Designed miniproteins, single chains, continued (4). Designs and how they scored, part 113

Each design is a single chain, and the fold is of that chain. pLDDT is the mean over its residues in the fold that is shown.

## One batch from the design tools (miniprotein)

Design m15929
Fold by ESMFold2-Fast:
Structure m15929 (fold): chain A 118 residues (1-118)
Amino acid sequence: SEEERLELLKELGKVLEPLRNETLSREEALRLLREALEKAEEAIKNKDVKGAYVYATYARYLAIEYFGVTPEEAKELDPELYEEYLEKAKTLGVEESVAEEIAEGLTTARVALEREGV
Protein backbone atom coordinates (compact mmCIF):
# COMPACT_ATOMS: atom_id res chain seq x y z
CA SER A 1 0.00 0.00 0.00
CA GLU A 2 0.96 3.69 -0.31
CA GLU A 3 1.15 3.97 3.50
CA GLU A 4 3.45 0.93 3.71
CA ARG A 5 5.70 2.35 0.93
CA LEU A 6 5.91 5.67 2.81
CA GLU A 7 6.96 3.81 6.00
CA LEU A 8 9.66 1.94 4.04
CA LEU A 9 10.97 5.26 2.66
CA LYS A 10 11.18 6.69 6.20
CA GLU A 11 13.22 3.66 7.38
CA LEU A 12 15.48 4.02 4.33
CA GLY A 13 15.99 7.73 5.17
CA LYS A 14 17.34 6.79 8.61
CA VAL A 15 19.95 4.45 7.06
CA LEU A 16 21.03 6.94 4.34
CA GLU A 17 21.16 10.12 6.53
CA PRO A 18 24.64 9.40 8.06
CA LEU A 19 26.12 8.88 4.57
CA ARG A 20 25.06 12.39 3.45
CA ASN A 21 27.40 13.95 6.07
CA GLU A 22 30.46 11.70 5.52
CA THR A 23 32.69 10.71 2.61
CA LEU A 24 33.42 6.97 2.57
CA SER A 25 36.72 5.55 1.36
CA ARG A 26 36.40 3.07 -1.54
CA GLU A 27 37.44 0.22 0.81
CA GLU A 28 34.80 1.24 3.40
CA ALA A 29 32.13 1.59 0.69
CA LEU A 30 33.00 -1.91 -0.58
CA ARG A 31 32.69 -3.41 2.93
CA LEU A 32 29.35 -1.65 3.51
CA LEU A 33 28.07 -2.76 0.07
CA ARG A 34 28.88 -6.41 0.88
CA GLU A 35 27.32 -6.08 4.37
CA ALA A 36 24.15 -4.47 2.98
CA LEU A 37 23.78 -7.21 0.33
CA GLU A 38 24.24 -9.94 2.97
CA LYS A 39 21.73 -8.27 5.33
CA ALA A 40 19.17 -7.91 2.52
CA GLU A 41 19.53 -11.59 1.54
CA GLU A 42 19.20 -12.64 5.21
CA ALA A 43 16.09 -10.43 5.59
CA ILE A 44 14.50 -12.20 2.59
CA LYS A 45 15.19 -15.62 4.18
CA ASN A 46 13.62 -14.38 7.46
CA LYS A 47 10.56 -12.83 5.67
CA ASP A 48 11.61 -9.39 6.99
CA VAL A 49 10.06 -7.05 4.40
CA LYS A 50 11.41 -3.81 5.93
CA GLY A 51 14.96 -5.19 6.26
CA ALA A 52 14.91 -6.58 2.71
CA TYR A 53 13.74 -3.27 1.20
CA VAL A 54 15.99 -1.01 3.31
CA TYR A 55 19.22 -2.98 2.81
CA ALA A 56 18.55 -3.72 -0.89
CA THR A 57 17.99 0.02 -1.48
CA TYR A 58 21.06 0.93 0.61
CA ALA A 59 23.15 -1.53 -1.45
CA ARG A 60 21.72 0.02 -4.65
CA TYR A 61 22.68 3.51 -3.41
CA LEU A 62 26.28 2.44 -2.62
CA ALA A 63 26.67 0.62 -5.96
CA ILE A 64 25.49 3.70 -7.91
CA GLU A 65 27.27 6.43 -5.91
CA TYR A 66 30.63 4.73 -5.21
CA PHE A 67 30.98 2.20 -8.07
CA GLY A 68 28.97 3.77 -10.92
CA VAL A 69 26.77 0.71 -11.54
CA THR A 70 23.15 1.48 -12.49
CA PRO A 71 20.21 -0.95 -12.06
CA GLU A 72 19.55 -0.78 -15.81
CA GLU A 73 23.17 -1.72 -16.60
CA ALA A 74 23.20 -4.50 -13.97
CA LYS A 75 20.00 -6.11 -15.34
CA GLU A 76 21.45 -6.01 -18.87
CA LEU A 77 24.76 -7.56 -17.74
CA ASP A 78 23.18 -10.31 -15.63
CA PRO A 79 19.46 -10.81 -16.42
CA GLU A 80 19.51 -14.35 -14.94
CA LEU A 81 20.70 -13.03 -11.56
CA TYR A 82 17.93 -10.38 -11.64
CA GLU A 83 15.28 -13.07 -12.27
CA GLU A 84 16.72 -15.19 -9.41
CA TYR A 85 16.55 -12.24 -6.98
CA LEU A 86 13.07 -11.30 -8.24
CA GLU A 87 11.82 -14.85 -7.51
CA LYS A 88 13.33 -14.67 -4.00
CA ALA A 89 11.91 -11.18 -3.34
CA LYS A 90 8.43 -12.36 -4.40
CA THR A 91 8.50 -14.91 -1.53
CA LEU A 92 8.10 -11.91 0.83
CA GLY A 93 4.48 -11.53 -0.36
CA VAL A 94 5.01 -7.87 -1.28
CA GLU A 95 3.58 -5.96 -4.25
CA GLU A 96 5.25 -6.67 -7.63
CA SER A 97 6.81 -3.16 -7.76
CA VAL A 98 8.42 -3.59 -4.30
CA ALA A 99 9.77 -7.04 -5.25
CA GLU A 100 11.23 -5.52 -8.44
CA GLU A 101 12.92 -2.69 -6.47
CA ILE A 102 14.46 -5.22 -4.04
CA ALA A 103 15.67 -7.44 -6.92
CA GLU A 104 17.16 -4.43 -8.77
CA GLY A 105 19.04 -3.37 -5.63
CA LEU A 106 20.49 -6.83 -5.03
CA THR A 107 21.44 -7.33 -8.70
CA THR A 108 23.10 -3.89 -8.89
CA ALA A 109 25.08 -4.59 -5.69
CA ARG A 110 26.23 -8.05 -6.88
CA VAL A 111 27.37 -6.68 -10.27
CA ALA A 112 29.31 -3.88 -8.50
CA LEU A 113 31.02 -6.42 -6.19
CA GLU A 114 31.94 -8.65 -9.18
CA ARG A 115 33.48 -5.66 -11.02
CA GLU A 116 35.64 -5.00 -7.91
CA GLY A 117 36.91 -8.61 -8.03
CA VAL A 118 34.93 -9.78 -4.98
Scores: mean pLDDT 83

Design m15930
Fold by ESMFold2-Fast:
Structure m15930 (fold): chain A 86 residues (1-86)
Amino acid sequence: DEAEKEKLYEEILKILEEQDDEFGKKLAEEVYKHGSLEDLKEMLELIKKNRESATLNTWIAMVTLERVLERKGHSSLEALYIAGEL
């Protein structure tokens, strides 16, 4: 399952790199570290649907990270603060 998770992460990074979305890439790395396979799968599908917009893809990565961190006991405000430190 780790190999599948890594493959999804690589696909996400490729799209974000094509969009020059450096902040989105940092957010995606945190989702990879703390999230599940399902989180990455959902994020990739949303990013694919919004390939024309780096701003929307940064937002998708941010919201995904917020959700991941909230499941781990962080508040939404704490999750946004952690993401902002990237």
Scores: mean pLDDT 77

Design m15931
Fold by ESMFold2-Fast:
Structure m15931 (fold): chain A 103 residues (1-103)
Amino acid sequence: SLERLAEIATKLVKAMIENPELLEQVRKAVADRDDEALKEIVTKVVGDENITPEEARRAVRIALAILAEHPETVKNLSDEELFELARQLLEQDEKMRKRIENM
């Protein structure tokens, strides 16, 4: 669900703000297209072993987008505000996917 992905993305953003080494590990795994490494990192950060590789990729993509586009504001957002930002970005991503699927 989009709500589940927004929760995962929120936890990832918070963890990566607090740990620059984690942010670099995530960026490296994305650059290397290492889905297994991304799943391991996301599972460790959120404490949920049932995360799929697809959920990990989508949540990481949104978390990195939030950090890239809103670096100054992200540090001042509440958990609720960060969740809503992640949810909105996931909705935009899903609308784009549906447009492509209907081509």
Scores: mean pLDDT 81

Design m15932
Fold by ESMFold2-Fast:
Structure m15932 (fold): chain A 89 residues (1-89)
Amino acid sequence: SHMSEKVTVEVFLERDGERQEVRLEEPEVVFESEARNLPLIALEEALRHMSGPTGATVVTYKDGKVVRIVRVEFEEPSLETLRVEEVAP
């Protein structure tokens, strides 16, 4: 099922001690199957704005509340070597 609810994803990219915030606003209607991939989709989109990150924290908000936090570490700056950890708020 889908819901008419806004989901906001914030990606905090880290590069050599610096943090860069990228905010992505999802469509008003989100399918559950799409929601499971939101952290990776948001990270992929954020990587278009920054090259060579060493790490990332992806925070998913639903109606202003944190519902998911995903931490990503890059061994190499590519999606092929992406490591994903889920962290509870």
Scores: mean pLDDT 59

Design m15933
Fold by ESMFold2-Fast:
Structure m15933 (fold): chain A 62 residues (1-62)
Amino acid sequence: AVQNQQQAEALAKLAVTQGLVTSVTEAQFPSAQTIQQLQQLAQKYHLDSSPETIQRALQLLV
């Protein structure tokens, strides 16, 4: 969805900046811990923490 794309892009940039996703493999096969940390990061910065936004952010890092 177009509405979630800007939030997904912001979350992807934060994930890289904070070192939560350091490789393409981590973005492609995220651990439960990584997903939880992305949800917490999204909530901290008032971004959408829905599964759709998190999956889109991970796709931007592949």
Scores: mean pLDDT 76

Design m15934
Fold by ESMFold2-Fast:
Structure m15934 (fold): chain A 55 residues (1-55)
Amino acid sequence: SADQVAKVKAVLGKLFPKASDEALEAAARELVALGERHRDSPDLEAEQAILNSLL
C-alpha cells in the first residue's frame, strides 16, 4: 500500500499545488484506506471531505 499512497500523493500534488507535502501524504493515506474499506460502495462524502482539506 506504500506504493499506492505514493501514486495517489503524486496525483493530488498535481491537482492541489498549494497543498503542503504533509497534507498531501495524509490525504493520500486516507483515500487509499477509504478505498480499501469501501471497494463495493465508495464513500463519496468522505472522499470530498479529504479533498477539501487540500484546498
Scores: mean pLDDT 75

Design m15935
Fold by ESMFold2-Fast:
Structure m15935 (fold): chain A 73 residues (1-73)
Amino acid sequence: NDEEVKQKLLEEINEFVDKLDELIKEKGGLSLEERRELYEKTYKEMKEKFKDDEKILKSLDEIEEIVEERFNK
C-alpha cells in the first residue's frame, strides 16, 4: 500500500525531528536558531529526495509548517 508507506515515512520524519531536538538539547551544542536551520535543511533535503512524490511532498509541507510554528513561538 503506497499510502501506508508514505504515512510511515512522514511519521519517521516527524519522530526524527523531535528526537534530533532532544539530542541537541542534551548536548547543549546548538542555539534555537541553529536547531531551526538544521530542521529546515532536513526538510529541504527530503523535498529534493522525494521531489517526484507529490503525496510525500504535501505531507512534508504540513510537517514543516508545524515545526515552523513551533520555532516561531
Scores: mean pLDDT 67

Design m15936
Fold by ESMFold2-Fast:
Structure m15936 (fold): chain A 64 residues (1-64)
Amino acid sequence: GKAEEIVELLEEGRVEEAAELLSEVFGISFEKARRSVEQILSLTGEGRAIALEILRKEVEEKLS
């Protein structure tokens, strides 16, 4: 689904494409979505994994 696509884009470092999808899903500006993506990708190890799992759940909830 879209949540999995967004996480895969983030893991591939496709910041712009991930930000576009997040902007559409949450109804926020592209600039705000891009900043959120950059903040998640600034995390390392377990912190990044937790942030990505939270994001996946939030996207799934928003699209339900």
Scores: mean pLDDT 84

Design m15937
Fold by ESMFold2-Fast:
Structure m15937 (fold): chain A 89 residues (1-89)
Amino acid sequence: SVEDFFDYDYQVAPVEPHPDRSLNVATLTALEILTTASPNSASAYIQAGKLAASLGDYEHAVKLYRKALAIEPSKEAEENLAAAEAKLA
C-alpha cells in the first residue's frame, strides 16, 4: 500500500540514565508507549533497552534489543544485546 511505501524508522535521541530511579522508570514507560505508537522505530527499542539495563532489568533489555534487531540489523543493538545476555549468564 502507499502507507507501506512511506514506512520508515522513527529515530529517538539517545537517552542517558538519571540518578533518580523514579525518573528512569517514567522515561522507560514513555519509551515503551512510543514503541506502541511507532512499532517500526528500532531506535526507540534500543533506547528503552539501554534504560531497562541501567535499571538492572537485563531480561527486559534483552527482549527490547531483540525487537530492535527484528526491525533493523544494527551493530549497536547486537553489541547491547550481547552485553545484556552476558549479565544473565
Scores: mean pLDDT 71

Design m15938
Fold by ESMFold2-Fast:
Structure m15938 (fold): chain A 82 residues (1-82)
Amino acid sequence: MEEEAKRIAEALRAAADRFETLAQHYKSQGKEEVAKAYEEMARKIREAADRALQSNTPEEAYKAVAEAGRAFDEALKKADEA
């Protein structure tokens, strides 16, 4: 169980690092709303990683990631409409 939580947390942190890199890229292009969506997604993914380690259950981590993904999609749609 602890090994599974660690693997999930490591994968999520790697994903968050990638989202942060993309946020900086979009910010450099003047796409502040898109960059903000990526920064928020990275933050939520890191929180999901911490939650996976604390709860020791994969289900709670997956639920947190799914919720973050839905919020990210909504934020990107709003940024595209602006």
Scores: mean pLDDT 77

Design m15939
Fold by ESMFold2-Fast:
Structure m15939 (fold): chain A 76 residues (1-76)
Amino acid sequence: SAAAEVRAIVDAILATLREMGMSDEVLAQMRARAAELLARHPNPSMAQLYAAMTADLSLEERKLFNKAAAEALKKL
């Protein structure tokens, strides 16, 4: 259940980022990073999840991520 909840959060954030204009290439990279974390950690913290998803992002992409994450959490 915890892993399913984390996957739902990832999907919500990525969907929000797509609506905000983030490229499919960057979205795919972020999804891959989240999947790698979930494969090695059965119950990652939100801090670990955000660190993994933002590891390769530029400063401007990180700002967009922060807005998307806040908006996605309001829908959960």
Scores: mean pLDDT 84

Design m15940
Fold by ESMFold2-Fast:
Structure m15940 (fold): chain A 94 residues (1-94)
Amino acid sequence: NELLLKAIALVLRAIGLLLEMELSETPPSPLVIEAARLVLEAARAILRGRKEEAAELARRAIELAQEALKDPKDKKYAEEVLELAREVLELAES
């Protein structure tokens, strides 16, 4: 059940981050939002037992978050998405 609990925690964290970005007076670029959505889908894929799909989605989220880090305005949210994406990838490969 550790895998299930960690995956649920990641889903909730991804939802929370997406809501924070949506409610922000200075929303991040669409690139960061897309990366966060991929993290949510990756965590959901783990809950469905689709670890290979989750790993692929997490790697794509990492690539988008790393690209977003090049823009200083996106740094805060891109770093948070990158952290979540790496945690999802680690869990998917466990």
Scores: mean pLDDT 88

Design m15941
Fold by ESMFold2-Fast:
Structure m15941 (fold): chain A 84 residues (1-84)
Amino acid sequence: AEYSRKALKAFEEGDLEKAEEYAKKAREAGDNVLSNPIILAIFAKKRGDEEAAKLFLQAAKHLLEGKTEEALKKYMEGIRKFAE
């Protein structure tokens, strides 16, 4: 969870390069559940899809708060928006 939290903080501060580095480290450490929405938020932001990026970011924040149901809803909304 440490690298996923650092990735989220870097993303919120606008440092997409640091966010991507920490998200990759989180994935390597086996934290796929939290790193997946953060990586997708980075991809959406790089693609210029700010709405999808916000939805994936909200999903990651809900996961950190233990709100799994709310996180899944935001994650699915982000996937739909990003696929458009």
Scores: mean pLDDT 80

Design m15942
Fold by ESMFold2-Fast:
Structure m15942 (fold): chain A 116 residues (1-116)
Amino acid sequence: IDEELQELLERANRLIEEARRREKAGDLEGAIRLYEEAARTLEEAAKLLEEKYKENPSPEILQELADTYLQLSVIYARISELHRQLGDEERAAHYQALADEASQKALELYEEVKKL
């Protein structure tokens, strides 16, 4: 993992921790905003990993990409649940679909690593 990628992942983790604290305090809307920012940061990390893989293919980069999509899936699922708690079934369904898509992408990437 390079320095730029590490910074993105560390930022995402800090946002997730702050979101969890807001959630425990009952600030569900504040938690959603922080999780959304964490998701955008993880999407940036995934894009960077995809670019690095195109330039220099390696199983390590592909595994890190899969792990990033798996983490993104977890965050989208959490955003979905918080919207459900707020009674916003439309946004809950939207984020659940994003979670399912990210999870499927992670599984496909792990299978690709095995074939290498």
Scores: mean pLDDT 89

Design m15943
Fold by ESMFold2-Fast:
Structure m15943 (fold): chain A 68 residues (1-68)
Amino acid sequence: ALSMDQQAALLQARIQASLKANNLPVTVTAIVVDGRILVRIEGVTSAEQDRQVQDIVAAEVRAVADAA
């Protein structure tokens, strides 16, 4: 099983790859805080872009959780 830090790193890499595949110039950082993975998003410029980014984040969070 992956450690929390390894899960955060995997989640960050997966989200960043999905953002790149969808041509979204947004940066994501995943860190472990109080036993939870906190995802921080930077570079969102519109509500439409925010919705797309949140959908990608939700999908990748579910995928990593299902694999853990």
Scores: mean pLDDT 81

Design m15944
Fold by ESMFold2-Fast:
Structure m15944 (fold): chain A 106 residues (1-106)
Amino acid sequence: YLELTIKNLAEALGDEFLAYRLLANIAVSKADPELAEEVRKAWKEFLKLARELQDNTELRQKMGDKFLEALRKAAELYSEGKYDEAAQVLIDTFKELTEELKKEKE
């Protein structure tokens, strides 16, 4: 199950976040190439806006929590062999976070 896999990877890689991120990246790499490209585009747009608001600790924490939950969900989908669904979760989450950042920038 996912918890045992994440625990073993976190022990090897130093933390649970890194383990989830690794599994999510592997899932995206095995997904449809068009979905993988959309993940990269959505991530780039999110990072651009997130860097402009990095000094807002409360916003960063709230967004960080959503991001970690999405990585965990993608890692869970990876363990089920649902690579396209894992990529879609990341796309949807990055787009949602980007929209929230745009509202905060106003």
Scores: mean pLDDT 75

Design m15945
Fold by ESMFold2-Fast:
Structure m15945 (fold): chain A 71 residues (1-71)
Amino acid sequence: SPLEERAERAIDDASAAIDRLSRLTPEQRRELAGLIKEIVKAVEDKAPQEELDKLIERLRRKVEEAERADA
């Protein structure tokens, strides 16, 4: 579904960022990994669109913050 595709893309982007951003703290890595895990679980559990949208937005914001800090 388009929502599952959006979730997968956000997870892929975050995973790529974790691999590329050498300056991430252990705490930042755990936070990103935790959000990825929550999104995966929400997709598996077929959570409502509103819940998935909120989790995806949180992950995207955290990735953007990490990328700005690494620049």
Scores: mean pLDDT 80

Design m15946
Fold by ESMFold2-Fast:
Structure m15946 (fold): chain A 87 residues (1-87)
Amino acid sequence: KELEEFLKKLEEENQKYLEEHLPVAKEAIDDKEKSLEVKIELGKKILEVIDKLLEITEDPEKRKELEEAKEKIKKKIEELEEELKKM
């Protein structure tokens, strides 16, 4: 529920909210108190939000920023999945 509300806020506020709250999401992914599986799931949910924002965003600059954010999160998920395999 809290994650769903966070995703809705990201969708509503577009790039500005992503710029403000993406560092918090990155910190949550890197947070030592979160399980690795929860971090991977959170990252995948953030990618879903970015994809939805890309569908409604026509501005090429904003699209580029969202695509860059998507690639960074995708790379982090891949790193976390490799850590999970190592466990």
Scores: mean pLDDT 68

Design m15947
Fold by ESMFold2-Fast:
Structure m15947 (fold): chain A 82 residues (1-82)
Amino acid sequence: MEKLEEAIKLAKEIKEKFKLPSDPAGGIEKAKEYLEQGDLEAAKTVLQITIRELEELKKKYGEDEKIDKAIELLKEVLSQIP
């Protein structure tokens, strides 16, 4: 899943940039694992939580191109799950 891999990369960069105590990439990696296992409901839930967490980071730290791109990629993946 190329879009999930790009989102994981961006999430790791966001963690380093803002010195976050938690890793937003962990949620994306978990969603990828659920998709590979065919657990679409768990994947959707984890993606929705991760998008919300990134939107809260944007509210706390302000506008950031990497956060916006990560949210865009995750919303696109979420829209493709049946």
Scores: mean pLDDT 81

Design m15948
Fold by ESMFold2-Fast:
Structure m15948 (fold): chain A 96 residues (1-96)
Amino acid sequence: SMSEELTRLLNLLLEGIRSDKRISDELKEKIESILQNALDTVKKSDREQAEAILGQAIEQIRKLLTKNVDLETRIRVEGALLSFRAEIIARIDASV
């Protein structure tokens, strides 16, 4: 199902974040919580709502990264988040 595929995409992203030594465990938990809440809302939303929800989640995470990690780690994680957003929207579009 689409719900299972979206959950798979989230798990792939979270695996990358969990393996990153330059991110604290506390920050990993905050990022995971934001992304899980965003995905749960996206599963109940249309495409336009999904873009807005994912954009808000990425902005929240960006603010956390700016205060807590170096520039290289921030760029890497932000890149992964943008790829995740693109994949989610592509899967929603493919199901229409």
Scores: mean pLDDT 87

Design m15949
Fold by ESMFold2-Fast:
Structure m15949 (fold): chain A 76 residues (1-76)
Amino acid sequence: MEFEFEKDVAISMARMVKSISEISVQRGKNVKLSQEIIKLSDEAIKRLEEAKSIEEVRKIMEEFLKGVKELLQKEE
């Protein structure tokens, strides 16, 4: 049902964030911050793949986005 679509969209969003951070590492920009974001993205993707409900997908994405925002705020 709609759950699989929302899950696929969430995984795609987490993969996009990871790809942007991987490009930053390749260019030698904000390497430490980018590596932490890659780590958060990998954990989020793994959790999303294991998710069994829309509520789990939304909770994982909310926690992921909050984690990314926290890292960005500390690094500037």
Scores: mean pLDDT 83

Design m15950
Fold by ESMFold2-Fast:
Structure m15950 (fold): chain A 60 residues (1-60)
Amino acid sequence: FDQAVATARAIADAIVAGDKEKARELLTSIPGVGKEKADEILSLPPAQAAMRAAQAALDA
């Protein structure tokens, strides 16, 4: 859980910074998250993308 929370925060930071490549890399590092799911999450508005990324990290 500590790592999942840290990963979710790192993804949120990358999204806010506009670093989509870093955000995608972090999302695909989550077990069960593939490139397609990462792209779907990153296509959302930043606030929703961060929330979905947090859910994906916690679900892993």
Scores: mean pLDDT 76

Design m15951
Fold by ESMFold2-Fast:
Structure m15951 (fold): chain A 81 residues (1-81)
Amino acid sequence: SIEEIEKKVKEAKELFKKGEIEKAVEIIRDLINEYNITDEEALNLFKQAYNYAVFDKDYEKAVEYLEKATEIIIKEVKKKE
């Protein structure tokens, strides 16, 4: 459901803010797999969020890119029959 996706996204953003990057990434990866997300832009934005968090330690940009990725994911899920 959309409500469950939004709840998990909020949980992942809080984990990013706390530096719990591996747990945050796992939550979003599980959502991508569960909903079979194939949108290339969303997947690339999520990958950029991961890279900002892990390699640059830029958690502000990581959250920004995660929000952009999840906005596209939510749109894709809503279009799914």
Scores: mean pLDDT 79

Design m15952
Fold by ESMFold2-Fast:
Structure m15952 (fold): chain A 70 residues (1-70)
Amino acid sequence: SKPYFLNEKEKKELLEKIKNSDLTDAVDLLSLEVADRGVSEEEREELAKKLEKLKTPEEVAKLFEEFYKK
């Protein structure tokens, strides 16, 4: 079965992958994770707007960490 939430190992692996990706791939990785978690439409829209402002994979990684603090 596929969980909708990542465990600690999977979070670390995805965070590392985001940090080591180009900006486009980093944005795609975070967007897919958000979609898979079934967050509210409002949270998805807010996240999409934030992602458009980001210039580096490191900034995408920070947004991913903030997303997981919730």
Scores: mean pLDDT 73

Design m15953
Fold by ESMFold2-Fast:
Formats: structure tokens, sequence, C-alpha cells
Structure m15953 (fold): chain A 96 residues (1-96)
């Protein structure tokens, strides 16, 4: 149902935001401002997608808007995964 799909989307968005903010913090500790800024942008994008899904639900809009926000969160998750790996690699190099 719509409520279940919204709840699942919001939970996934929260996880993407949490991981992006953690990655931003690690990047800042490394002095990598560019990666930190990118991580914050990904967190903001995921937050915006959650907001759009909630607004669509409140307006009586159906699954199409939730599916669009879900696809945006999937793309943000992919980009967070890539950035997290890059930051982790740089951290490993700095600790050598």
Amino acid sequence: NVEQRLAELLARGDEVIRRALRTARLALELGDLESAERAYELAMNASAAKGRALDAYKSGDGLAAIDESSAQIDENQRQVDELEEEVRRRLDEALR
C-alpha cells in the first residue's frame, strides 16, 4: 500500500542521509573539503526527495511520485557508496 511504500522510502532516505553525513565528517578530518561538500549535497538531495514524497502523500498523489522519489534515493545511495569508498581509501593512505 502507499503508506508502506512511503515508510520504506523514508527509512531508506534516512539511512542515505546518515551515511552521507558520516562520510562528510570523515572527509573533513582528512582535509578533503571537496568530498565533504559532495557528501553534504547528497544528504540534502536525499532530504529533498523525502520531502517531495511526503508532500505528494499529503496532496493525495499516488505511487508515481513515491516511485520517482525512490529512484532519486537509489541514485543518491549509489553516489554515497562510491564517495564513501573513495574517502575510506584516502583515509587508509593517510594512516600509512
Scores: mean pLDDT 86

Design m15954
Fold by ESMFold2-Fast:
Structure m15954 (fold): chain A 64 residues (1-64)
Amino acid sequence: VEDIPLSSLELVAQEIAQYSDSQEEAIKKAEAFVKSVYADKPLAKRQRLAQELSDMVKEIFEKR
């Protein structure tokens, strides 16, 4: 199983933030993205990826 580079998640976080009207919407999109794209991953790994992506999205919105 290939680990996703942090840089790739950051690009996804920026895209989600760009096309989201609010931080709450962006977080929901991040969770939905991980659920759909990484559905084949173990639950623990999906939870970690969802948390990482959500944290990146929050950071982008907080720095705006």
Scores: mean pLDDT 75

Design m15955
Fold by ESMFold2-Fast:
Structure m15955 (fold): chain A 85 residues (1-85)
Amino acid sequence: MTIRVEVEAPTRELAEQALERLVKKFEELGKVGKAEVTGTRAVVETSSDLSLEQIEELVRAVFALEEEGATVVRITLSPTKKSLL
């Protein structure tokens, strides 16, 4: 299962700081597939499957950012489709 997190911050600087924290946490638990800031929105997505425990840890880290003034806009969990190549 992959996870995508979208966070809105009051300023671009805070969005960039939120991105850095999320990227660091994602790198500890899996591979970062996408990491970007567009205006005041930070988006981070995994490129690898995560366990339920890893997903729960990421979700807790994401909601901790709300205590710092960021707003969690969306957390998307996607099941991994295994293709036979």
Scores: mean pLDDT 74

Design m15956
Fold by ESMFold2-Fast:
Structure m15956 (fold): chain A 88 residues (1-88)
Amino acid sequence: GAVEELRRQREALENKLKEMDTERERLSKAFEIAEKAQVANEREQEIYIKQLMELDPSITEKVLEAKKAGTTREYMAQLANEYLLEYM
């Protein structure tokens, strides 16, 4: 019935809100790490990039491309802005 359908829609929305909260925490952490990587020395930057790739494996190919191009800092700045926009 309509009540059962509304209950399923409510549970789906509650699950989506929990997923969004988890995603917001992930984006917040990713933003902080990318910001730190942008201003860090070369050794510390490597550690932050490793942490960021563990948190967001989808960036791995772009990080490798940025390293080859010598644009790692610029990419970290871009990535921080992208995470911030997704968080907002």
Scores: mean pLDDT 82

Design m15957
Fold by ESMFold2-Fast:
Structure m15957 (fold): chain A 75 residues (1-75)
Amino acid sequence: HMTKEERYRRAVEALDEAARELGLTDEQRDNIKSLLAEKFSLGEDYVTPEEIQRAAGVSPETARRIAERLREALK
């Protein structure tokens, strides 16, 4: 049991932590946050590494790590 709002907060918190650990810029982090907001507004709570790459221009490896952190937060 988790509300849509709670899932979004957990996802954003996990993103902020991952962005800090992986050395993302504020712009890259904010672009991924915008992607999360859009997805969650559409009733989706799943974000792919490819979507993260397109949104933030990060490497495939970095996008994979972020996607894994988000997936863990939203179990």
Scores: mean pLDDT 82

Design m15958
Fold by ESMFold2-Fast:
Structure m15958 (fold): chain A 60 residues (1-60)
Amino acid sequence: MTTVHVIGDADSLRRSTPQAARAVERYGVDRIVVTPSTPAAAEAAAELERAAREARRRRE
């Protein structure tokens, strides 16, 4: 199992969301753990985790 840890502010996490989803769906990443670097990044972190879960659900 491959786990990727992502740490960033809201802008960084939002920019990483499509790449994270693609990594889960296409490149076999099984888990993504997101740590927001600021309280304002919490929503962006939740969006990235949601996209990663949807991508995993589309995998076998």
Scores: mean pLDDT 78

Design m15959
Fold by ESMFold2-Fast:
Structure m15959 (fold): chain A 64 residues (1-64)
Amino acid sequence: MTIEELAQEAVRRFEEETGLKVEEILAAAAMPDGENLLVSVKVRTADGRVLSTPTLVVPKEKVK
């Protein structure tokens, strides 16, 4: 799974959970945490808010 695929998954979950539409991805960050990779994405919604998506926790073994 690529970082781009993880960012898209984080955006998808954010839209499903909040009902907000993402206009723009402003930043994507992946940070190692033990055996996991923490992925967070900063987005601008269609209504002009700047928000961070919920942190996506992925085992490092699944990221190549």
Scores: mean pLDDT 77

Design m15960
Fold by ESMFold2-Fast:
Structure m15960 (fold): chain A 75 residues (1-75)
Amino acid sequence: SSTQSSSQAGYDTVQGLIDQGDYQSAIDMLQNAYSLSTGDTQRYYGQALDYLQQGDSQSALRYYQQGNDIRISQI
């Protein structure tokens, strides 16, 4: 089961959805991440959602990555 142990980060999933033009699923993934987060991580995910809804996928992914970095630093 070596192929099942390669987990993709949520960032890779959102990027893949954007690359496919599936903005609604990408928004749903970011909305879920936003709802499960708090503090600074939630604020960055909120900015990512705002940019993605505006069609600015590059800014959305940047803010999502920054939110992920903050989340990791809280552990």
Scores: mean pLDDT 74

Design m15961
Fold by ESMFold2-Fast:
Structure m15961 (fold): chain A 89 residues (1-89)
Amino acid sequence: SKTREIFEAARKIAELINEGKYDEAMKILDEVEKKYGKRFAKAVASAALILTKKENIPRAVELAKRVGLDLDTIAKLLNLSKEEVEKLL
């Protein structure tokens, strides 16, 4: 159940980012954090990073940082160096 809810929210957020609807994606992630807490929002943001198209990763990284994912965790999820992630900000 929780795993399905995480992936459904993550897919919607990634799709909105891929469509350039960044403000809508942020609003959904903020609502997820408010309703289910920071740990659940971090899981959703992590999954959304993986599901986001490569060209749109900078926007997904901004969302992940907003919910408190650290740069080291983001770098590991994207298989990038910390320096490469910092360049996306």
Scores: mean pLDDT 83

Design m15962
Fold by ESMFold2-Fast:
Structure m15962 (fold): chain A 80 residues (1-80)
Amino acid sequence: MKEEYEKLKKEAEELENKIQSYRDAVDTLERAAKESTNPAAKEALQREIDAARQMSDDYETEAQNLKKKAEELEKKIKEL
C-alpha cells in the first residue's frame, strides 16, 4: 500500500509538472502569435497552441484521477 500510494503521488506530480509546462508554452506561443506579422507563422503557432491546450486538458484529467486514487488509499491507511 505505501509503495502504491507513493507511486500515485509521484505520477500525479509528474503530470502536474507537464500541465504547467504546456500552460507556459501556450502563454509563450500566444504572445508570439499576437506579435507576428506573418500569417503563415500565426497559423502554425495557432496549431501548436491548440495541440498544447489539448495535451494540458488530457493530463489535467489524468492527474485528477490519480489524486482521487491517492486520497482513497490515504483514507484506507488511516483506518488501519
Scores: mean pLDDT 78

Design m15963
Fold by ESMFold2-Fast:
Structure m15963 (fold): chain A 100 residues (1-100)
Amino acid sequence: MLTKEQRVEMITAALIWEVELAKKENVPKEDTIKGMVNYLLSVHDYLIEEEGLSSEEAKEIILEGIDRAIERFRERGDLESAAILEETKERFKKEFEELE
């Protein structure tokens, strides 16, 4: 089983890769955000169904992964990519507000 740290780093790497690929392929911002939210919801389901985590534990891991990806883009001076991930984070959080 992966450690919490390894899961966070995998999510961070996947989000950075997806934003960079979307920029290279000229994918519209809205489509990039929707794709990333769908990916993160799939990760949430996977962590619960396959790894036996609670919804709260899965959300914590995903949110930490997003926050690390935001920080890495900010450290690189890529504020546009950081803003895309900040909007992705807020949309991901709202998915759970509608389910509560």
Scores: mean pLDDT 84

